Designed miniproteins, single chains, continued (2). Designs and how they scored, part 71

Each design is a single chain, and the fold is of that chain. pLDDT is the mean over its residues in the fold that is shown.

## One batch from the design tools (miniprotein)

Design m6456
Fold by ESMFold2-Fast:
Structure m6456 (fold): chain A 86 residues (1-86)
Amino acid sequence: AAELGKKGIEALAAGDNEAATEYFEKAAEELAAEHPEERELILRAGRVITKAMIKGIYAEVRARATALADAGASEEEVLAAAEELV
């Protein structure tokens, strides 16, 4: 997962949004396979992160997610708020 995530970031930096999406999706699938009970949350989070990075708003999404988590919001509430931003 971590190696695929790095390849996704490298592809995004090169302007290859299609390759970046494929690497991020594979990274999310590998992580979901390691944590099958959280599969749906992991795949949803992966989709949000991928969209945020492609749109160039990852820092804003991350800041909002961090603020909600620090305020005691649940993982579902944090994810739903992030999904509205992307």
Scores: mean pLDDT 78

Design m6457
Fold by ESMFold2-Fast:
Structure m6457 (fold): chain A 93 residues (1-93)
Amino acid sequence: MDELKRELQGVLVEIGKLVYEKYKDEPVYPEILEKLEKAVQAVAEEDYEAAKKALEEAKKLVESLPEPDERLLELLDEAIKLLEELEELKKKE
């Protein structure tokens, strides 16, 4: 559904903003950004499996930080859940 895809795009934008605001000065920031960019590209290609993998890798990088942001982890989990729902809908078409 287009609604789930719009919701996912909104969540991905919020994730990118929080990563920039909280972690732009962290050594791991470029790696997190690379994973997020890979996820956005995979969503555009409707490769929800690759997008989910990229977000799971980004989540691991965030969790490795001394003070991981709880809101960011919640948004990453929400985006992963939305990707799973989109993948299931794609299988039914």
Scores: mean pLDDT 83

Design m6458
Fold by ESMFold2-Fast:
Structure m6458 (fold): chain A 74 residues (1-74)
Amino acid sequence: MTFEGETRRVSAAGMTDASVKLTAKGAKGQVEGTAVVTRAGHTQKYSQPVGPGDTISVQLPPGPHTVKGELKEL
């Protein structure tokens, strides 16, 4: 299994829908995808089962954020 994810910094004047694309290449079966959101000095994790090519979408409150993706084989 190989991981393809992205890290981005976002800033918004209102609620933002941020999409973290996590692609598990060569995964056999289910994997756990986690979007890690850092804002105002703390970190929030959003985890769900993800197949190859799936995207985790996270709604963010206004302000600067850093979002990164992580994949874990189940």
Scores: mean pLDDT 60

Design m6459
Fold by ESMFold2-Fast:
Structure m6459 (fold): chain A 74 residues (1-74)
Amino acid sequence: MDPRDLLSPEQAEQLTALQKEALQRLVAGVPLEEVRAWFEARMAELKATLSPEQQAAADAIAASLDRLLDELVA
């Protein structure tokens, strides 16, 4: 089951916007560790508004981005 299906369209759009901003910060030359810390802080704020089931879905999506970022620096 796609984790995004557990989010409302608005919540999915907000999460997508956070992911796009994280990637734009990397392209702009912001250090990976700073971008990661920023993204984790924004995700924590988002998760505070979500149900436990939606929080698990958001964590799964965030983990996918984190894996992608690790692959980019390998």
Scores: mean pLDDT 75

Design m6460
Fold by ESMFold2-Fast:
Structure m6460 (fold): chain A 67 residues (1-67)
Amino acid sequence: MYRLSPEQESELVRFLKSLGMSFSQAVEGVEAINRAESDEEAKEALKSLGLTEEQAEKAVEKAKRLQ
């Protein structure tokens, strides 16, 4: 389970926006990462929001690095 602080969530939102997501999609992506029980679940949720496999992998690695 990911445990991101509000500052870490803001960093991740900015990162997801840099990958082409809208603000609303980026917020949903951060919530999906916070709810995910595994890296695979987080990647699948991000891909469902429109990210490619490579972008989803980068987002999960970013979230792990922020913790």
Scores: mean pLDDT 80

Design m6461
Fold by ESMFold2-Fast:
Structure m6461 (fold): chain A 71 residues (1-71)
Amino acid sequence: MLSDEQKRELAKKVALKLLQQVRPDLTEEDIESFEVKVLEVDGVEMLQSTVTVDGREYVFSLPLDDLVELS
């Protein structure tokens, strides 16, 4: 079982990869902030990542199982 810290790091990694599909010019240094919330919806553990870049917020919500596969 992953710790909350490991889940947050996984969510950040996947969020950055997804953001780079839209903005391939971005690196971790361009990110102003990361916020990760662990949610449960109908028995499914979801991780919601909020990434702030250039004053804009990007929100990614994925099931934990999908995050593990995408990492």
Scores: mean pLDDT 77

Design m6462
Fold by ESMFold2-Fast:
Structure m6462 (fold): chain A 71 residues (1-71)
Amino acid sequence: MLTPEVAEENRRAAEELLRRGEELAERAESPRDEILALFLFLTASSSAYLAGDEELERRAREAYREALERA
């Protein structure tokens, strides 16, 4: 299990990555932006998993699925 400090850092990272992915997906001007947003959502879900935040992980996975369906 990760230490509480490392878990908290992963939670913050997941939140930041999710926000950046959502912004990029909404303002995407090219296929490259769409692909980058998908990577951000996947990384956010992984960081949330490491943080033990099930709700944040599910939100990131949902964002990934929504972005993939728009591609």
Scores: mean pLDDT 80

Design m6463
Fold by ESMFold2-Fast:
Structure m6463 (fold): chain A 76 residues (1-76)
Amino acid sequence: DAVEARLAALPEVLEQMAEELSKEFGKPLEEVRAVLEAHRERLEEAIRAAGADPVKGRELLQEVGLEILEGILSLK
């Protein structure tokens, strides 16, 4: 099950993303991780939506991705 596999992998993916985004934007790792965790439920929703409708899932992932980026860029 692709959806279950993606959901199971999400914690590891988020940790890798936090490290990469922290390095790229020069923001504290802990704060970047907090931004990603704040959007975790919406990411899970997008992954579940993609299982039923790939187009809707992609649209939701793009929306959440922009919110995450805005959150990281807004870190003090």
Scores: mean pLDDT 81

Design m6464
Fold by ESMFold2-Fast:
Structure m6464 (fold): chain A 64 residues (1-64)
Amino acid sequence: GDPARGAAVFARVVAGTHGNGSTAADFLQSAAQVPAIAAAHGLSEEETAALLALFTSDEAFPLP
């Protein structure tokens, strides 16, 4: 995975989850939730790996 690609994937997922109210908090809770988010949004294995890399990197998240 690539954290920069993970940031782009994260932005797309956040846009797709409009109206949740807790979406940002859910995404920031744990890297362990990445597979569940990927399944809910139909992400590819490559997109899932990129998103996981973002969550485990020392880069800043796009937004909380």
Scores: mean pLDDT 61

Design m6465
Fold by ESMFold2-Fast:
Structure m6465 (fold): chain A 75 residues (1-75)
Amino acid sequence: ALSLDPITSRGQLQALPKEKFVLVLQAFGVDESQVLLNEAYEQVQAEASVEEILANLTLRPGPKQKLKELLEFLA
């Protein structure tokens, strides 16, 4: 089980190492390939907006919606 209590802002999400970031996204239901989750990590590190991240990644509709919900929750 993953605790998400320490992740209450996008800045905290951005501060995670890539491996932990991927696990957090998967725990939120962002079930995508490792390649796409690594691209999401790079976009978050670049401080792209939620809209830019979602536009730049070729995610499936379900995982894309879950990523949007997570990033909006942290905004």
Scores: mean pLDDT 74

Design m6466
Fold by ESMFold2-Fast:
Structure m6466 (fold): chain A 80 residues (1-80)
Amino acid sequence: MDGLREDFERLGEEYGRRAIAIARKARDGLESGSITVSEATSMRTAAQILLAMVPEKYSELKAEARREIARVDALIDAAL
């Protein structure tokens, strides 16, 4: 049981870090004009799906991911 818990926790942390990385890339791409609003929308959706898989024990990581996704959403709204 501990082994399954450790594997689940490790995977959840990776999902959280990947969600943050994707959201940051979407933000940087929108700010630089390197990606479209459509591309940024796809990236933020992928980040949101990954965030949903992160265990609540990683509350700080989840909060950071939510903040980065919210920043992307604000840029998308400003571009529309």
Scores: mean pLDDT 83

Design m6467
Fold by ESMFold2-Fast:
Structure m6467 (fold): chain A 89 residues (1-89)
Amino acid sequence: TPSKEQVRLLTVAGILLAGAQFIADIAKKKNWPVAEEIEKLTREAERLHRELVEMIKNGAPLEEIREKLEELERVVLEIEKLYKEALAA
């Protein structure tokens, strides 16, 4: 059974992934030059989210789950940078 902290980390990961998917959808609909790169990063975010879910199911230590969340956050921050650059163009 997941701890309250594991459920909180899973919730944060889900919010980050949802944001990345939303940005990817906008980039594709607007035909932005960076849409392909954002899509690749979004697929990486989806992979990291799946790994985090499996880690929680398998009872991985909180520190390892936090490290995976930090990796997901770095990918999402890169998507945000590309999004901001596209808006400035």
Scores: mean pLDDT 88

Design m6468
Fold by ESMFold2-Fast:
Structure m6468 (fold): chain A 84 residues (1-84)
Amino acid sequence: MKEEIRKRVLELAREAARAASEGRFEEALKKASEASRLLKEGIEKGILSLEEAEEIALEALRIIAEETTDEELREALRESIEAA
């Protein structure tokens, strides 16, 4: 389960960054929010520790930062992911 959550969160981060780069901001924020929800569920179910969830979140944020050049949009995506 831990590895499956990590893979899905990172996949959602990549999808969010791509949607953002294409101007699909609503879809980008939705994908980022879904990633945040998965991290929160992982913590609530005892599958992820807070430390493990933080590591995955930081990795997701790195992907977004690398693929998204719009600073305001990067901040919005970061806030959505960190909302867990």
Scores: mean pLDDT 75

Design m6469
Fold by ESMFold2-Fast:
Structure m6469 (fold): chain A 85 residues (1-85)
Amino acid sequence: MEAEEQAKKMTEEAEKLRELARGGRYASFDDPEGAAKHIEKVYEELKKLADEARKQGHKEAAEVAEEASKTARENLEYAKKLAEE
């Protein structure tokens, strides 16, 4: 039960971070540099979450965090391109 609750919390955290990365992409039009810094922080948190989930054997939570980190990376590259304009 405790291990399942921990995996659930990690998955929920990954989903929250994914939404923050998604919101940061839309903010890129108003403040591309600030949005890029915000999304980069979210990406780093997702990478740490995926590593921790793997170490604890929470495979599904790790996969969700890894997929969320890919979304954050795509949004980060988009924000960086807008900052160059």
Scores: mean pLDDT 75

Design m6470
Fold by ESMFold2-Fast:
Structure m6470 (fold): chain A 85 residues (1-85)
Amino acid sequence: SELDARYDAVRAELDELAKEAIEIAKEKGDEELVKKIKRLKEEYEGLLGIVYGVAKITGDLDTFDELADKLLEDFKKDVEELLKS
């Protein structure tokens, strides 16, 4: 479905952002930071799953895109905060 394709695309973008952050943490030699980023990714995957579930019920793809984009932006900010610590 169109919704499933959009969900897969957003998940792929989340995966890419997490991989970039993990690479930076590994270059710093910070194993605890790697673990924190992985846990943060799992949390945002869960939140994205909730947004996807709501979109399946409502059929509102525009609201899905808006909420998914906000989750990606929030993930970026949370990762930046972790990387600055």
Scores: mean pLDDT 89

Design m6471
Fold by ESMFold2-Fast:
Structure m6471 (fold): chain A 56 residues (1-56)
Amino acid sequence: SNTKNNPGQNGGKNYDFLDGYITVPPEGFTQPDYSKLYPVSETKSDWIGDTSWLYS
């Protein structure tokens, strides 16, 4: 058990299932392809900021 001063997902939040929604969108969802627009170095950092498809 890792509940020592760590609010994390084990702190009583439903982050385990909500985090999955952010990481893996519903099937049939169309996500933007940042790999084609941004350099590889920016793709991973900037794509997280452009997660409009995850919120639907």
Scores: mean pLDDT 46

Design m6472
Fold by ESMFold2-Fast:
Structure m6472 (fold): chain A 76 residues (1-76)
Amino acid sequence: DALRALLEEMRSRAKTELERLAVEGLERLVEGDAEGALELALKLAEMEGMHDLAAEVEARREEIIEALAAFGRAAR
């Protein structure tokens, strides 16, 4: 799987906590863990100071999880 090979390469090159969390989020999304992927995305948004965006995403959590799950299924 080309996506899995790319994620493995990205993980091997991740040097910062932010980079490692981003790769982990993508891995969760590809593995079908949409909720886990969203949780990491929210953590990254908070680390970057995007508090308003994080609040908006949390308000629409269920809709976003379903959209991410659909995307993850299509990517597999």
Scores: mean pLDDT 75

Design m6473
Fold by ESMFold2-Fast:
Structure m6473 (fold): chain A 85 residues (1-85)
Amino acid sequence: MKAELYKGEESLGPAEVLGEGEVDGKKVLYVEVSAESADQLKVGDKVKLVLEDGTVIEGVVKGVAHITSGGEEKGLVLIEVTKVE
């Protein structure tokens, strides 16, 4: 699912929600971003995802990894969901 990723009030650009799971009883999203967006994030950062339908998901970064997708380097961000609007 396509989304826009925000750190505070600043847009870090487009993101894609690849899936969701549960860790320690809390909902977690697996989100693909550009490598540049991933470099701006660290564990403990508060973030927002604005989905294509206007849903706003607030969360906290729990992990950041660099991955290869389609031969290109991307970021994978693990976001613990704190609020959904």
Scores: mean pLDDT 81

Design m6474
Fold by ESMFold2-Fast:
Structure m6474 (fold): chain A 76 residues (1-76)
Amino acid sequence: GSLSKETSLTAEQKQKLQNFAKEHTLADLIEFGGDGRVAMALILFVQGYPAEDIGLALNVPQGTVSWWLKDLAEKL
């Protein structure tokens, strides 16, 4: 599939998520997100995967991935 721009994240929120993922361990990401799938979604997002591909990898809807990433960005 083509890369989608449908993440409801601002450029600032995307930058915050990238910085957070680089500065924290997987255990910290799991604790902060409350679910290992949320931590994995963040890691895949930072690696450049679109929400659609992350959803397929984690077996969740694209909208769920987008909501998880937005929720994490709002908590930062």
Scores: mean pLDDT 74

Design m6475
Fold by ESMFold2-Fast:
Structure m6475 (fold): chain A 135 residues (1-135)
Amino acid sequence: TKDLQNLFIGYSYQLMKAVALGDAEKAVEYFEKIYEIAEKLNDRNALIKAVLLALAFAEKLDLSKYAEIFSKPTLSDEEIKEIAKELNIDVSDLYDKEKLKELIREAAEKGKMSEEEFDDRYFEFNAEVYKIESK
Protein backbone atom coordinates (compact mmCIF):
# COMPACT_ATOMS: atom_id res chain seq x y z
CA THR A 1 0.00 0.00 0.00
CA LYS A 2 1.02 3.63 -0.39
CA ASP A 3 0.79 3.97 3.41
CA LEU A 4 3.48 1.29 3.82
CA GLN A 5 5.66 2.99 1.17
CA ASN A 6 5.30 6.34 2.97
CA LEU A 7 6.13 4.71 6.33
CA PHE A 8 9.17 3.04 4.71
CA ILE A 9 10.44 6.42 3.44
CA GLY A 10 9.88 8.08 6.84
CA TYR A 11 11.54 5.30 8.84
CA SER A 12 14.46 5.17 6.36
CA TYR A 13 15.10 8.87 7.04
CA GLN A 14 14.90 8.26 10.82
CA LEU A 15 17.32 5.31 10.47
CA MET A 16 19.81 7.50 8.57
CA LYS A 17 19.53 10.22 11.23
CA ALA A 18 19.82 7.78 14.18
CA VAL A 19 22.94 6.13 12.69
CA ALA A 20 24.57 9.51 11.91
CA LEU A 21 23.85 10.95 15.39
CA GLY A 22 25.00 7.79 17.22
CA ASP A 23 21.64 6.62 18.61
CA ALA A 24 22.19 2.85 18.31
CA GLU A 25 18.92 1.81 19.99
CA LYS A 26 16.78 4.03 17.74
CA ALA A 27 18.80 2.97 14.70
CA VAL A 28 18.00 -0.71 15.43
CA GLU A 29 14.31 0.13 16.08
CA TYR A 30 13.97 1.94 12.73
CA PHE A 31 15.88 -0.84 10.96
CA GLU A 32 13.39 -3.41 12.35
CA LYS A 33 10.51 -1.24 11.10
CA ILE A 34 11.86 -0.89 7.54
CA TYR A 35 12.78 -4.60 7.48
CA GLU A 36 9.18 -5.57 8.33
CA ILE A 37 7.77 -3.19 5.70
CA ALA A 38 10.25 -4.37 3.02
CA GLU A 39 9.27 -8.01 3.69
CA LYS A 40 5.56 -7.11 3.35
CA LEU A 41 6.30 -5.26 0.08
CA ASN A 42 8.65 -8.05 -1.16
CA ASP A 43 11.21 -5.33 -1.92
CA ARG A 44 14.64 -6.53 -0.75
CA ASN A 45 16.36 -4.03 -3.05
CA ALA A 46 14.66 -1.09 -1.26
CA LEU A 47 15.83 -2.46 2.12
CA ILE A 48 19.44 -2.88 0.93
CA LYS A 49 19.36 0.60 -0.67
CA ALA A 50 18.07 2.19 2.57
CA VAL A 51 20.72 0.45 4.72
CA LEU A 52 23.59 1.29 2.33
CA LEU A 53 22.45 4.94 2.12
CA ALA A 54 22.29 5.24 5.92
CA LEU A 55 25.81 3.76 6.27
CA ALA A 56 27.27 5.81 3.37
CA PHE A 57 25.69 9.01 4.73
CA ALA A 58 27.06 8.41 8.25
CA GLU A 59 30.56 7.56 6.88
CA LYS A 60 30.50 10.90 4.96
CA LEU A 61 31.00 9.35 1.53
CA ASP A 62 30.97 11.58 -1.58
CA LEU A 63 27.55 13.28 -1.90
CA SER A 64 27.57 12.69 -5.68
CA LYS A 65 27.51 8.93 -4.98
CA TYR A 66 24.63 9.40 -2.50
CA ALA A 67 22.68 11.53 -5.00
CA GLU A 68 23.15 8.98 -7.81
CA ILE A 69 22.03 6.13 -5.50
CA PHE A 70 18.93 8.02 -4.29
CA SER A 71 17.95 9.17 -7.82
CA LYS A 72 17.68 5.54 -9.02
CA PRO A 73 14.52 3.47 -8.36
CA THR A 74 16.66 0.34 -7.75
CA LEU A 75 20.35 -0.53 -7.34
CA SER A 76 22.04 -3.03 -9.68
CA ASP A 77 24.09 -5.92 -8.27
CA GLU A 78 27.26 -4.12 -9.43
CA GLU A 79 26.23 -0.88 -7.66
CA ILE A 80 25.52 -2.86 -4.47
CA LYS A 81 28.98 -4.49 -4.72
CA GLU A 82 30.72 -1.13 -5.29
CA ILE A 83 29.04 0.56 -2.30
CA ALA A 84 29.53 -2.50 -0.04
CA LYS A 85 33.24 -2.57 -0.95
CA GLU A 86 33.62 1.16 -0.17
CA LEU A 87 31.90 0.57 3.22
CA ASN A 88 34.01 -2.60 3.83
CA ILE A 89 30.89 -4.82 3.94
CA ASP A 90 30.56 -8.39 2.67
CA VAL A 91 27.75 -8.45 0.07
CA SER A 92 26.40 -11.74 1.52
CA ASP A 93 25.77 -9.94 4.86
CA LEU A 94 23.24 -7.65 3.10
CA TYR A 95 20.91 -10.68 2.71
CA ASP A 96 21.04 -11.68 6.41
CA LYS A 97 18.76 -9.81 8.85
CA GLU A 98 21.00 -10.33 11.90
CA LYS A 99 24.12 -9.25 9.96
CA LEU A 100 22.31 -6.10 8.73
CA LYS A 101 21.21 -5.33 12.29
CA GLU A 102 24.83 -5.74 13.51
CA LEU A 103 26.09 -3.40 10.74
CA ILE A 104 23.50 -0.76 11.69
CA ARG A 105 24.23 -1.04 15.43
CA GLU A 106 28.02 -0.85 14.92
CA ALA A 107 27.73 2.15 12.57
CA ALA A 108 25.45 3.99 15.03
CA GLU A 109 27.81 3.23 17.96
CA LYS A 110 30.57 4.97 15.94
CA GLY A 111 28.27 7.81 14.81
CA LYS A 112 29.48 11.24 15.97
CA MET A 113 27.66 13.68 13.67
CA SER A 114 25.93 16.64 15.34
CA GLU A 115 22.29 17.43 14.49
CA GLU A 116 23.48 20.61 12.73
CA GLU A 117 26.00 18.62 10.65
CA PHE A 118 23.27 16.10 9.77
CA ASP A 119 20.81 18.84 8.71
CA ASP A 120 23.47 20.61 6.59
CA ARG A 121 24.60 17.36 4.95
CA TYR A 122 21.01 16.27 4.26
CA PHE A 123 20.26 19.67 2.65
CA GLU A 124 23.39 19.40 0.46
CA PHE A 125 22.47 15.82 -0.49
CA ASN A 126 18.95 16.89 -1.56
CA ALA A 127 20.44 19.73 -3.62
CA GLU A 128 22.64 17.18 -5.47
CA VAL A 129 19.60 14.91 -6.08
CA TYR A 130 17.71 17.91 -7.54
CA LYS A 131 20.70 18.70 -9.79
CA ILE A 132 20.76 15.12 -11.17
CA GLU A 133 16.96 15.03 -11.71
CA SER A 134 17.14 18.42 -13.52
CA LYS A 135 19.49 17.03 -16.19
Scores: mean pLDDT 80

Design m6476
Fold by ESMFold2-Fast:
Structure m6476 (fold): chain A 94 residues (1-94)
Amino acid sequence: SILEEVKKLAEEHFKKAEEYIKNKDWEALHQETLEFGERVTPLVEQLDEEQKEELAEHLKPLYARLLRTYLEENPDLSEEEKKKIEEKIKELEE
């Protein structure tokens, strides 16, 4: 199904993003994020509202994990940036 294809693409994207964050490869992270958006957007547009809601719930824990990795790998972030990321993690887990 299109929903399962989007979920697989998202899982692969978040895995690559984690690797780029750990390697401090910000150029590769930026490029991967743009390419993922281009690949996934036309597929997401084919989903109905129920499928989009299911996808959003599936992505929340993946995004929260990515944000935690970013915090752990970048301890020198400003206190303001850390707070914003921590608040986003809490929002995703509620």
Scores: mean pLDDT 86

Design m6477
Fold by ESMFold2-Fast:
Structure m6477 (fold): chain A 79 residues (1-79)
Amino acid sequence: MLSFDEILDAAEEALRQSDLSPLDRELALGMIRLAVAVAKVSGGSAEDVERQAGRILLTYGGEEVRDRFNALIEARRAK
């Protein structure tokens, strides 16, 4: 099972490799960080954060950024 930090690192890497503006990258990452904070307070799972991160990245970065995030998550699970 991935940690919240591993999910956040994968999202940051997917956004860093994107052609999105710095502002759009900060906005997407800020929303993912908020999702992590909410999960920590409410007892939400890492799986819930992963789904929320994927949805946020799809909305702001499109399918390419979301698919890159999924690939990074799968690579981390294989360990």
Scores: mean pLDDT 83

Design m6478
Fold by ESMFold2-Fast:
Structure m6478 (fold): chain A 79 residues (1-79)
Amino acid sequence: SIEEKLRKLQEELDAKLAPYIEEYAKDPSKRDKALAKIKELMEEAIKFLKENADEIAEYLGIEKSTFLEELKKYEEKAK
């Protein structure tokens, strides 16, 4: 199900980010390294959302075109 896919994505992203946040918490000089990892994982999350847009739009009760348009606006502002 899409809920299981989203849960697995969240668990994977959290596991990938945790070591970087731990390093930053102990050493302020690691801030830029942590921010770069956050950006990388945001891009990974956006790709997942695009690839699963049909299932997500149906789950949310909105049109796929509306979902993709909003996601694109978000990507353009984040870049």
Scores: mean pLDDT 84

Design m6479
Fold by ESMFold2-Fast:
Structure m6479 (fold): chain A 65 residues (1-65)
Amino acid sequence: SIEREAALGMMRIAASVYGAEIVSIDEKAGKVTFKAKTEEDAKKLKEILEKLAKNAGFKEVTVEI
C-alpha cells in the first residue's frame, strides 16, 4: 500500500540520517531490523522508527549495533 511504502521511505531516510542500515524486513511477522553505529544513535533512531513502523502496520522494530 501507499501508506506502507511511504512509511518505509521515511524509515529509510531516518536511518540514513543516523548512518544506520536496514538489515531485514519481515513483512509477514511485521518485523523490521536496523543496524546503527552507536548505542546513542540506536536509542534515538528506535523512538523515531517505532512511531513510523506502527503507522505502517509493523509490530516490532529492532535496532542492532
Scores: mean pLDDT 78

Design m6480
Fold by ESMFold2-Fast:
Structure m6480 (fold): chain A 70 residues (1-70)
Amino acid sequence: SLIEKTVEILKKMEKSSEEERDKLDDELSEYVSEKALEGLPEEELFDAGKLYSKFLKALEEGKPFVPEEP
């Protein structure tokens, strides 16, 4: 699913070098764009965006990225 792929890429980005992170960010952006063109539900696209925002906030604050909410 879009969410599973997004989480997978974001977790890889968290543990990656700056160069690898840039490549993974490009991969995620292309994948999301492809799924949007395929007509995926807006809700799934929105949830993927929220995961990305959560990742960026965790990175900015120097905290671990936790994609799951208990």
Scores: mean pLDDT 76

Design m6481
Fold by ESMFold2-Fast:
Structure m6481 (fold): chain A 62 residues (1-62)
Amino acid sequence: METPVTAEDAERIVTVVRRTLAERGLALTPEAEALLREIREMVGKPISEANRLAAEAYRAAR
């Protein structure tokens, strides 16, 4: 029932997060950047984990 993250999914999530932060006028902090890098390493993990990291990146942005 869990959908595994593909490389394409990871890239899409990272791209969407970066775009959303830019649209909101939020800076990509070192903490947020580290979380985006971790999302790219989530290939084969549940999509829920990648989404959790994306949410943490949004919270880490200033």
Scores: mean pLDDT 78

Design m6482
Fold by ESMFold2-Fast:
Structure m6482 (fold): chain A 86 residues (1-86)
Amino acid sequence: MSEAMQKVLEASVLILHAAVLLVIGKKTGDKELYKEALEKYEEAIRTAEEALELAKKAGDEQAIKEAEAELKSAEEGKKEVEELLK
């Protein structure tokens, strides 16, 4: 697996973890879970940005598309959590 694809998978796992925390937080009303979800989405954004940079340097079109999709997903998740923390 390329380094770019490995970073894409790392971002995917962080997004999944954040999404699970967000779902549990909504069900329980636990604002600490929203804060943890925010931290995971922020880490996912950084990881996806690293994946995108690596994919662009390698000319890996598939990894570029997947990294861009993960970045968008993480940014949308972060925005949702930030609205819930207002």
Scores: mean pLDDT 87

Design m6483
Fold by ESMFold2-Fast:
Structure m6483 (fold): chain A 93 residues (1-93)
Amino acid sequence: MKEEIERLKKEIEEKLKELEEKEKRGELKPEEREKLLREIARLMIKTELLEHPEDIEKIIKEYEENKDLVDLSTLSARVHAEVLEETIKEYKK
């Protein structure tokens, strides 16, 4: 588990650097930006659940209860909410 968490954190850092570099170069199309943000969000949520398995239900409940309070005007917030819903569905399988 610790080794997997470290790999996920490294992958998150690599994806964040890729996003930042592409933004600086003006090479990010809206679809590519959303795809990278979705990948980053998925990795971040998976890492959180693996680091704190005892808090899984609490994390899920807090996000579900606060869905309507999340500012979905930002692409990152919207993508994070969507990926969390997908992760919750997989967890409930």
Scores: mean pLDDT 69

Design m6484
Fold by ESMFold2-Fast:
Structure m6484 (fold): chain A 139 residues (1-139)
Amino acid sequence: MEKGEKLYKLGEEYYKQKKYKEAGDAYYNAGLEYRKAKDYEKAIEAYEKAIEAYEKYDPDSPNLAYALFNLGLVYYHLKKYEEAIEYLKKAIEIFEKIDPNSPNLASALFFLGLAYKELGKEEEAEELFERADEIYESL
């Protein structure tokens, strides 16, 4: 927890200096530490700040996709499936542009499918699971 707070403050310092990549990296790492501690409220705040910083740095970066993906996972864990779907879809768009056969894309598709299944959207979930399986078979 202390490590997460130090990383969050470091992100604020870099952001004030307009060092948006370094700010995003610090906020993202703060989010990871908070998530490990199961402090999901602080993890959300940290990932949202990482997303804001990365969008100013490079809106198509892998770092932005990872922050969006991890924010989606936190919302999924909190059973906030509609919010999870929003962020997972944004992560998928970036992952598809970077590498359409990556394990990260397969993981994002799988969790998006789980979120749709929890909302009773079985057909959409099945399509997403098939896409994830196709990528896993290509590995």
Scores: mean pLDDT 90

Design m6485
Fold by ESMFold2-Fast:
Structure m6485 (fold): chain A 70 residues (1-70)
Amino acid sequence: SELGEKVFAIMDTDGNGKLEKGDFAKAANALFSSKAGPEYDELRKAADIDGDGVVTPEDFLRFVSLADLE
């Protein structure tokens, strides 16, 4: 499917379709280190890093879509 889905699957080693909040935050910061601006703010918002504590594939796909990683 999309590159974002593939990247999510690589990070989700157990295949349960979820990432821990802390692990996703670290990965997002590694991908977007030194990036700033409204798009970066939208990415963190879409990833729901401070929302429910778990990042679903849908949250991640929205995140990468906003980042234009597809």
Scores: mean pLDDT 55

Design m6486
Fold by ESMFold2-Fast:
Structure m6486 (fold): chain A 92 residues (1-92)
Amino acid sequence: SMKTEEELEEFAKKFGLSEEEVEELKKLLEKAEEIKAGKGTNEEKVEVLKWIARKAIEFAKLGLGEAKQARTEEEVEKLAKEVMEKMKELEK
């Protein structure tokens, strides 16, 4: 949706992402949605979740110390924690 694209652009500006990194993030999110819809293998699902977790942690670290948008920073930190916990469950 247009709203999701605008949210990604705002996120990129906050965390200093390049246009190339934003496009990579868009492609990853699209692949994650396809996998949630039942496409792809369990191995592919684990790999996508690991990539999302790594990127979420990187983005959370970049947002640390910025007082301008606490809400977005908290959301990124929450997402990183939730994805890491799901990764641990999947690798058991």
Scores: mean pLDDT 57

Design m6487
Fold by ESMFold2-Fast:
Structure m6487 (fold): chain A 81 residues (1-81)
Amino acid sequence: ISELVEKLLNSKDTEEQEEVVEELFQLGKKALDDNDTDTLEQVLSAMETAAEALKETDPDLAQEIEVKAGVLHLMLAVKKI
């Protein structure tokens, strides 16, 4: 997860950045399906860190990450009793 964040922040290729964001999102979805709360929290934390770091240099990508994190949060909330 932290290596994916480093790859995202060091990349200047839009396609590579989008690929990494999708990988993080898919990891979060898999964690939700597996009821792996620890992994889901790590993914959400990583996405929040990446979005915050990118807010100044790439606000559009930062917003996309925030939206995807929001979707994972909503999916988690729906699964709660």
Scores: mean pLDDT 78

Design m6488
Fold by ESMFold2-Fast:
Structure m6488 (fold): chain A 89 residues (1-89)
Amino acid sequence: SRRKLAEEIYRKYLALSRVLAKREKSLDPAEVEAAFAELEAKAPEQIEKLSELSEEELRELIKRLEEEIERLLKEGLISEEEAKEILKL
């Protein structure tokens, strides 16, 4: 269903964003956690908005997100373990 695809996109997006934010030493860990708590609170609204897209558009977004994860892994910006955990979501 479109909602399940939207939920998958949002889970993968948040997981990737959290990994990247935690690796950025210039960011305060407490501010990072506060920002992600806000994003998680907005998750139902964002998932509902994504669910307005067609199944084809949602699958294209998943493909693009997976390609971005592969790019980040290839560039050494995330580990193989981090990439594998995100892709399993």
Scores: mean pLDDT 82

Design m6489
Fold by ESMFold2-Fast:
Structure m6489 (fold): chain A 83 residues (1-83)
Amino acid sequence: MKEEVLKLLEEAAEEVRRRSAGKSLEEATRIAQEAAKELSEKTGLEVKAEVTRIPGSDRLAAVRFSAEVEGEEVVAGALVRIA
């Protein structure tokens, strides 16, 4: 269960990275939140997504997905190049 959820979050982070490459922070956030909503509906878990700028860079953002599984927080993320 926990390892399966981690893999799903990792795949979602990678997909959001690909889909949001070269886009604005606002659009990257929308893509990430939509992916989190779809995962929440499919898994029955509360999946959260956050996209934050990397301090000191105008071109990099961190995409982070998290979910609580069996009382533990599972987290996956990716770095994305934004416009």
Scores: mean pLDDT 83

Design m6490
Fold by ESMFold2-Fast:
Structure m6490 (fold): chain A 67 residues (1-67)
Amino acid sequence: MMAEEEKRRREFGRELTVDFIIGGFESMGRDDLAKQAREAAKNKDDKTLTELQDQLFDEIISFLKSL
């Protein structure tokens, strides 16, 4: 049996990550990636969410370099 604390951390972290990924992509006009993040969240696809988080950081860095 998984500890309640471990389960809570995992679910909370996933939800928080999804919110930041979606908001980040939307703020940069990447609605396609924001939509992909919503679908990955719906499917509980942690691998895709992790990949999107990494891509979000790369996109933010690229955006800042364009300023």
Scores: mean pLDDT 74

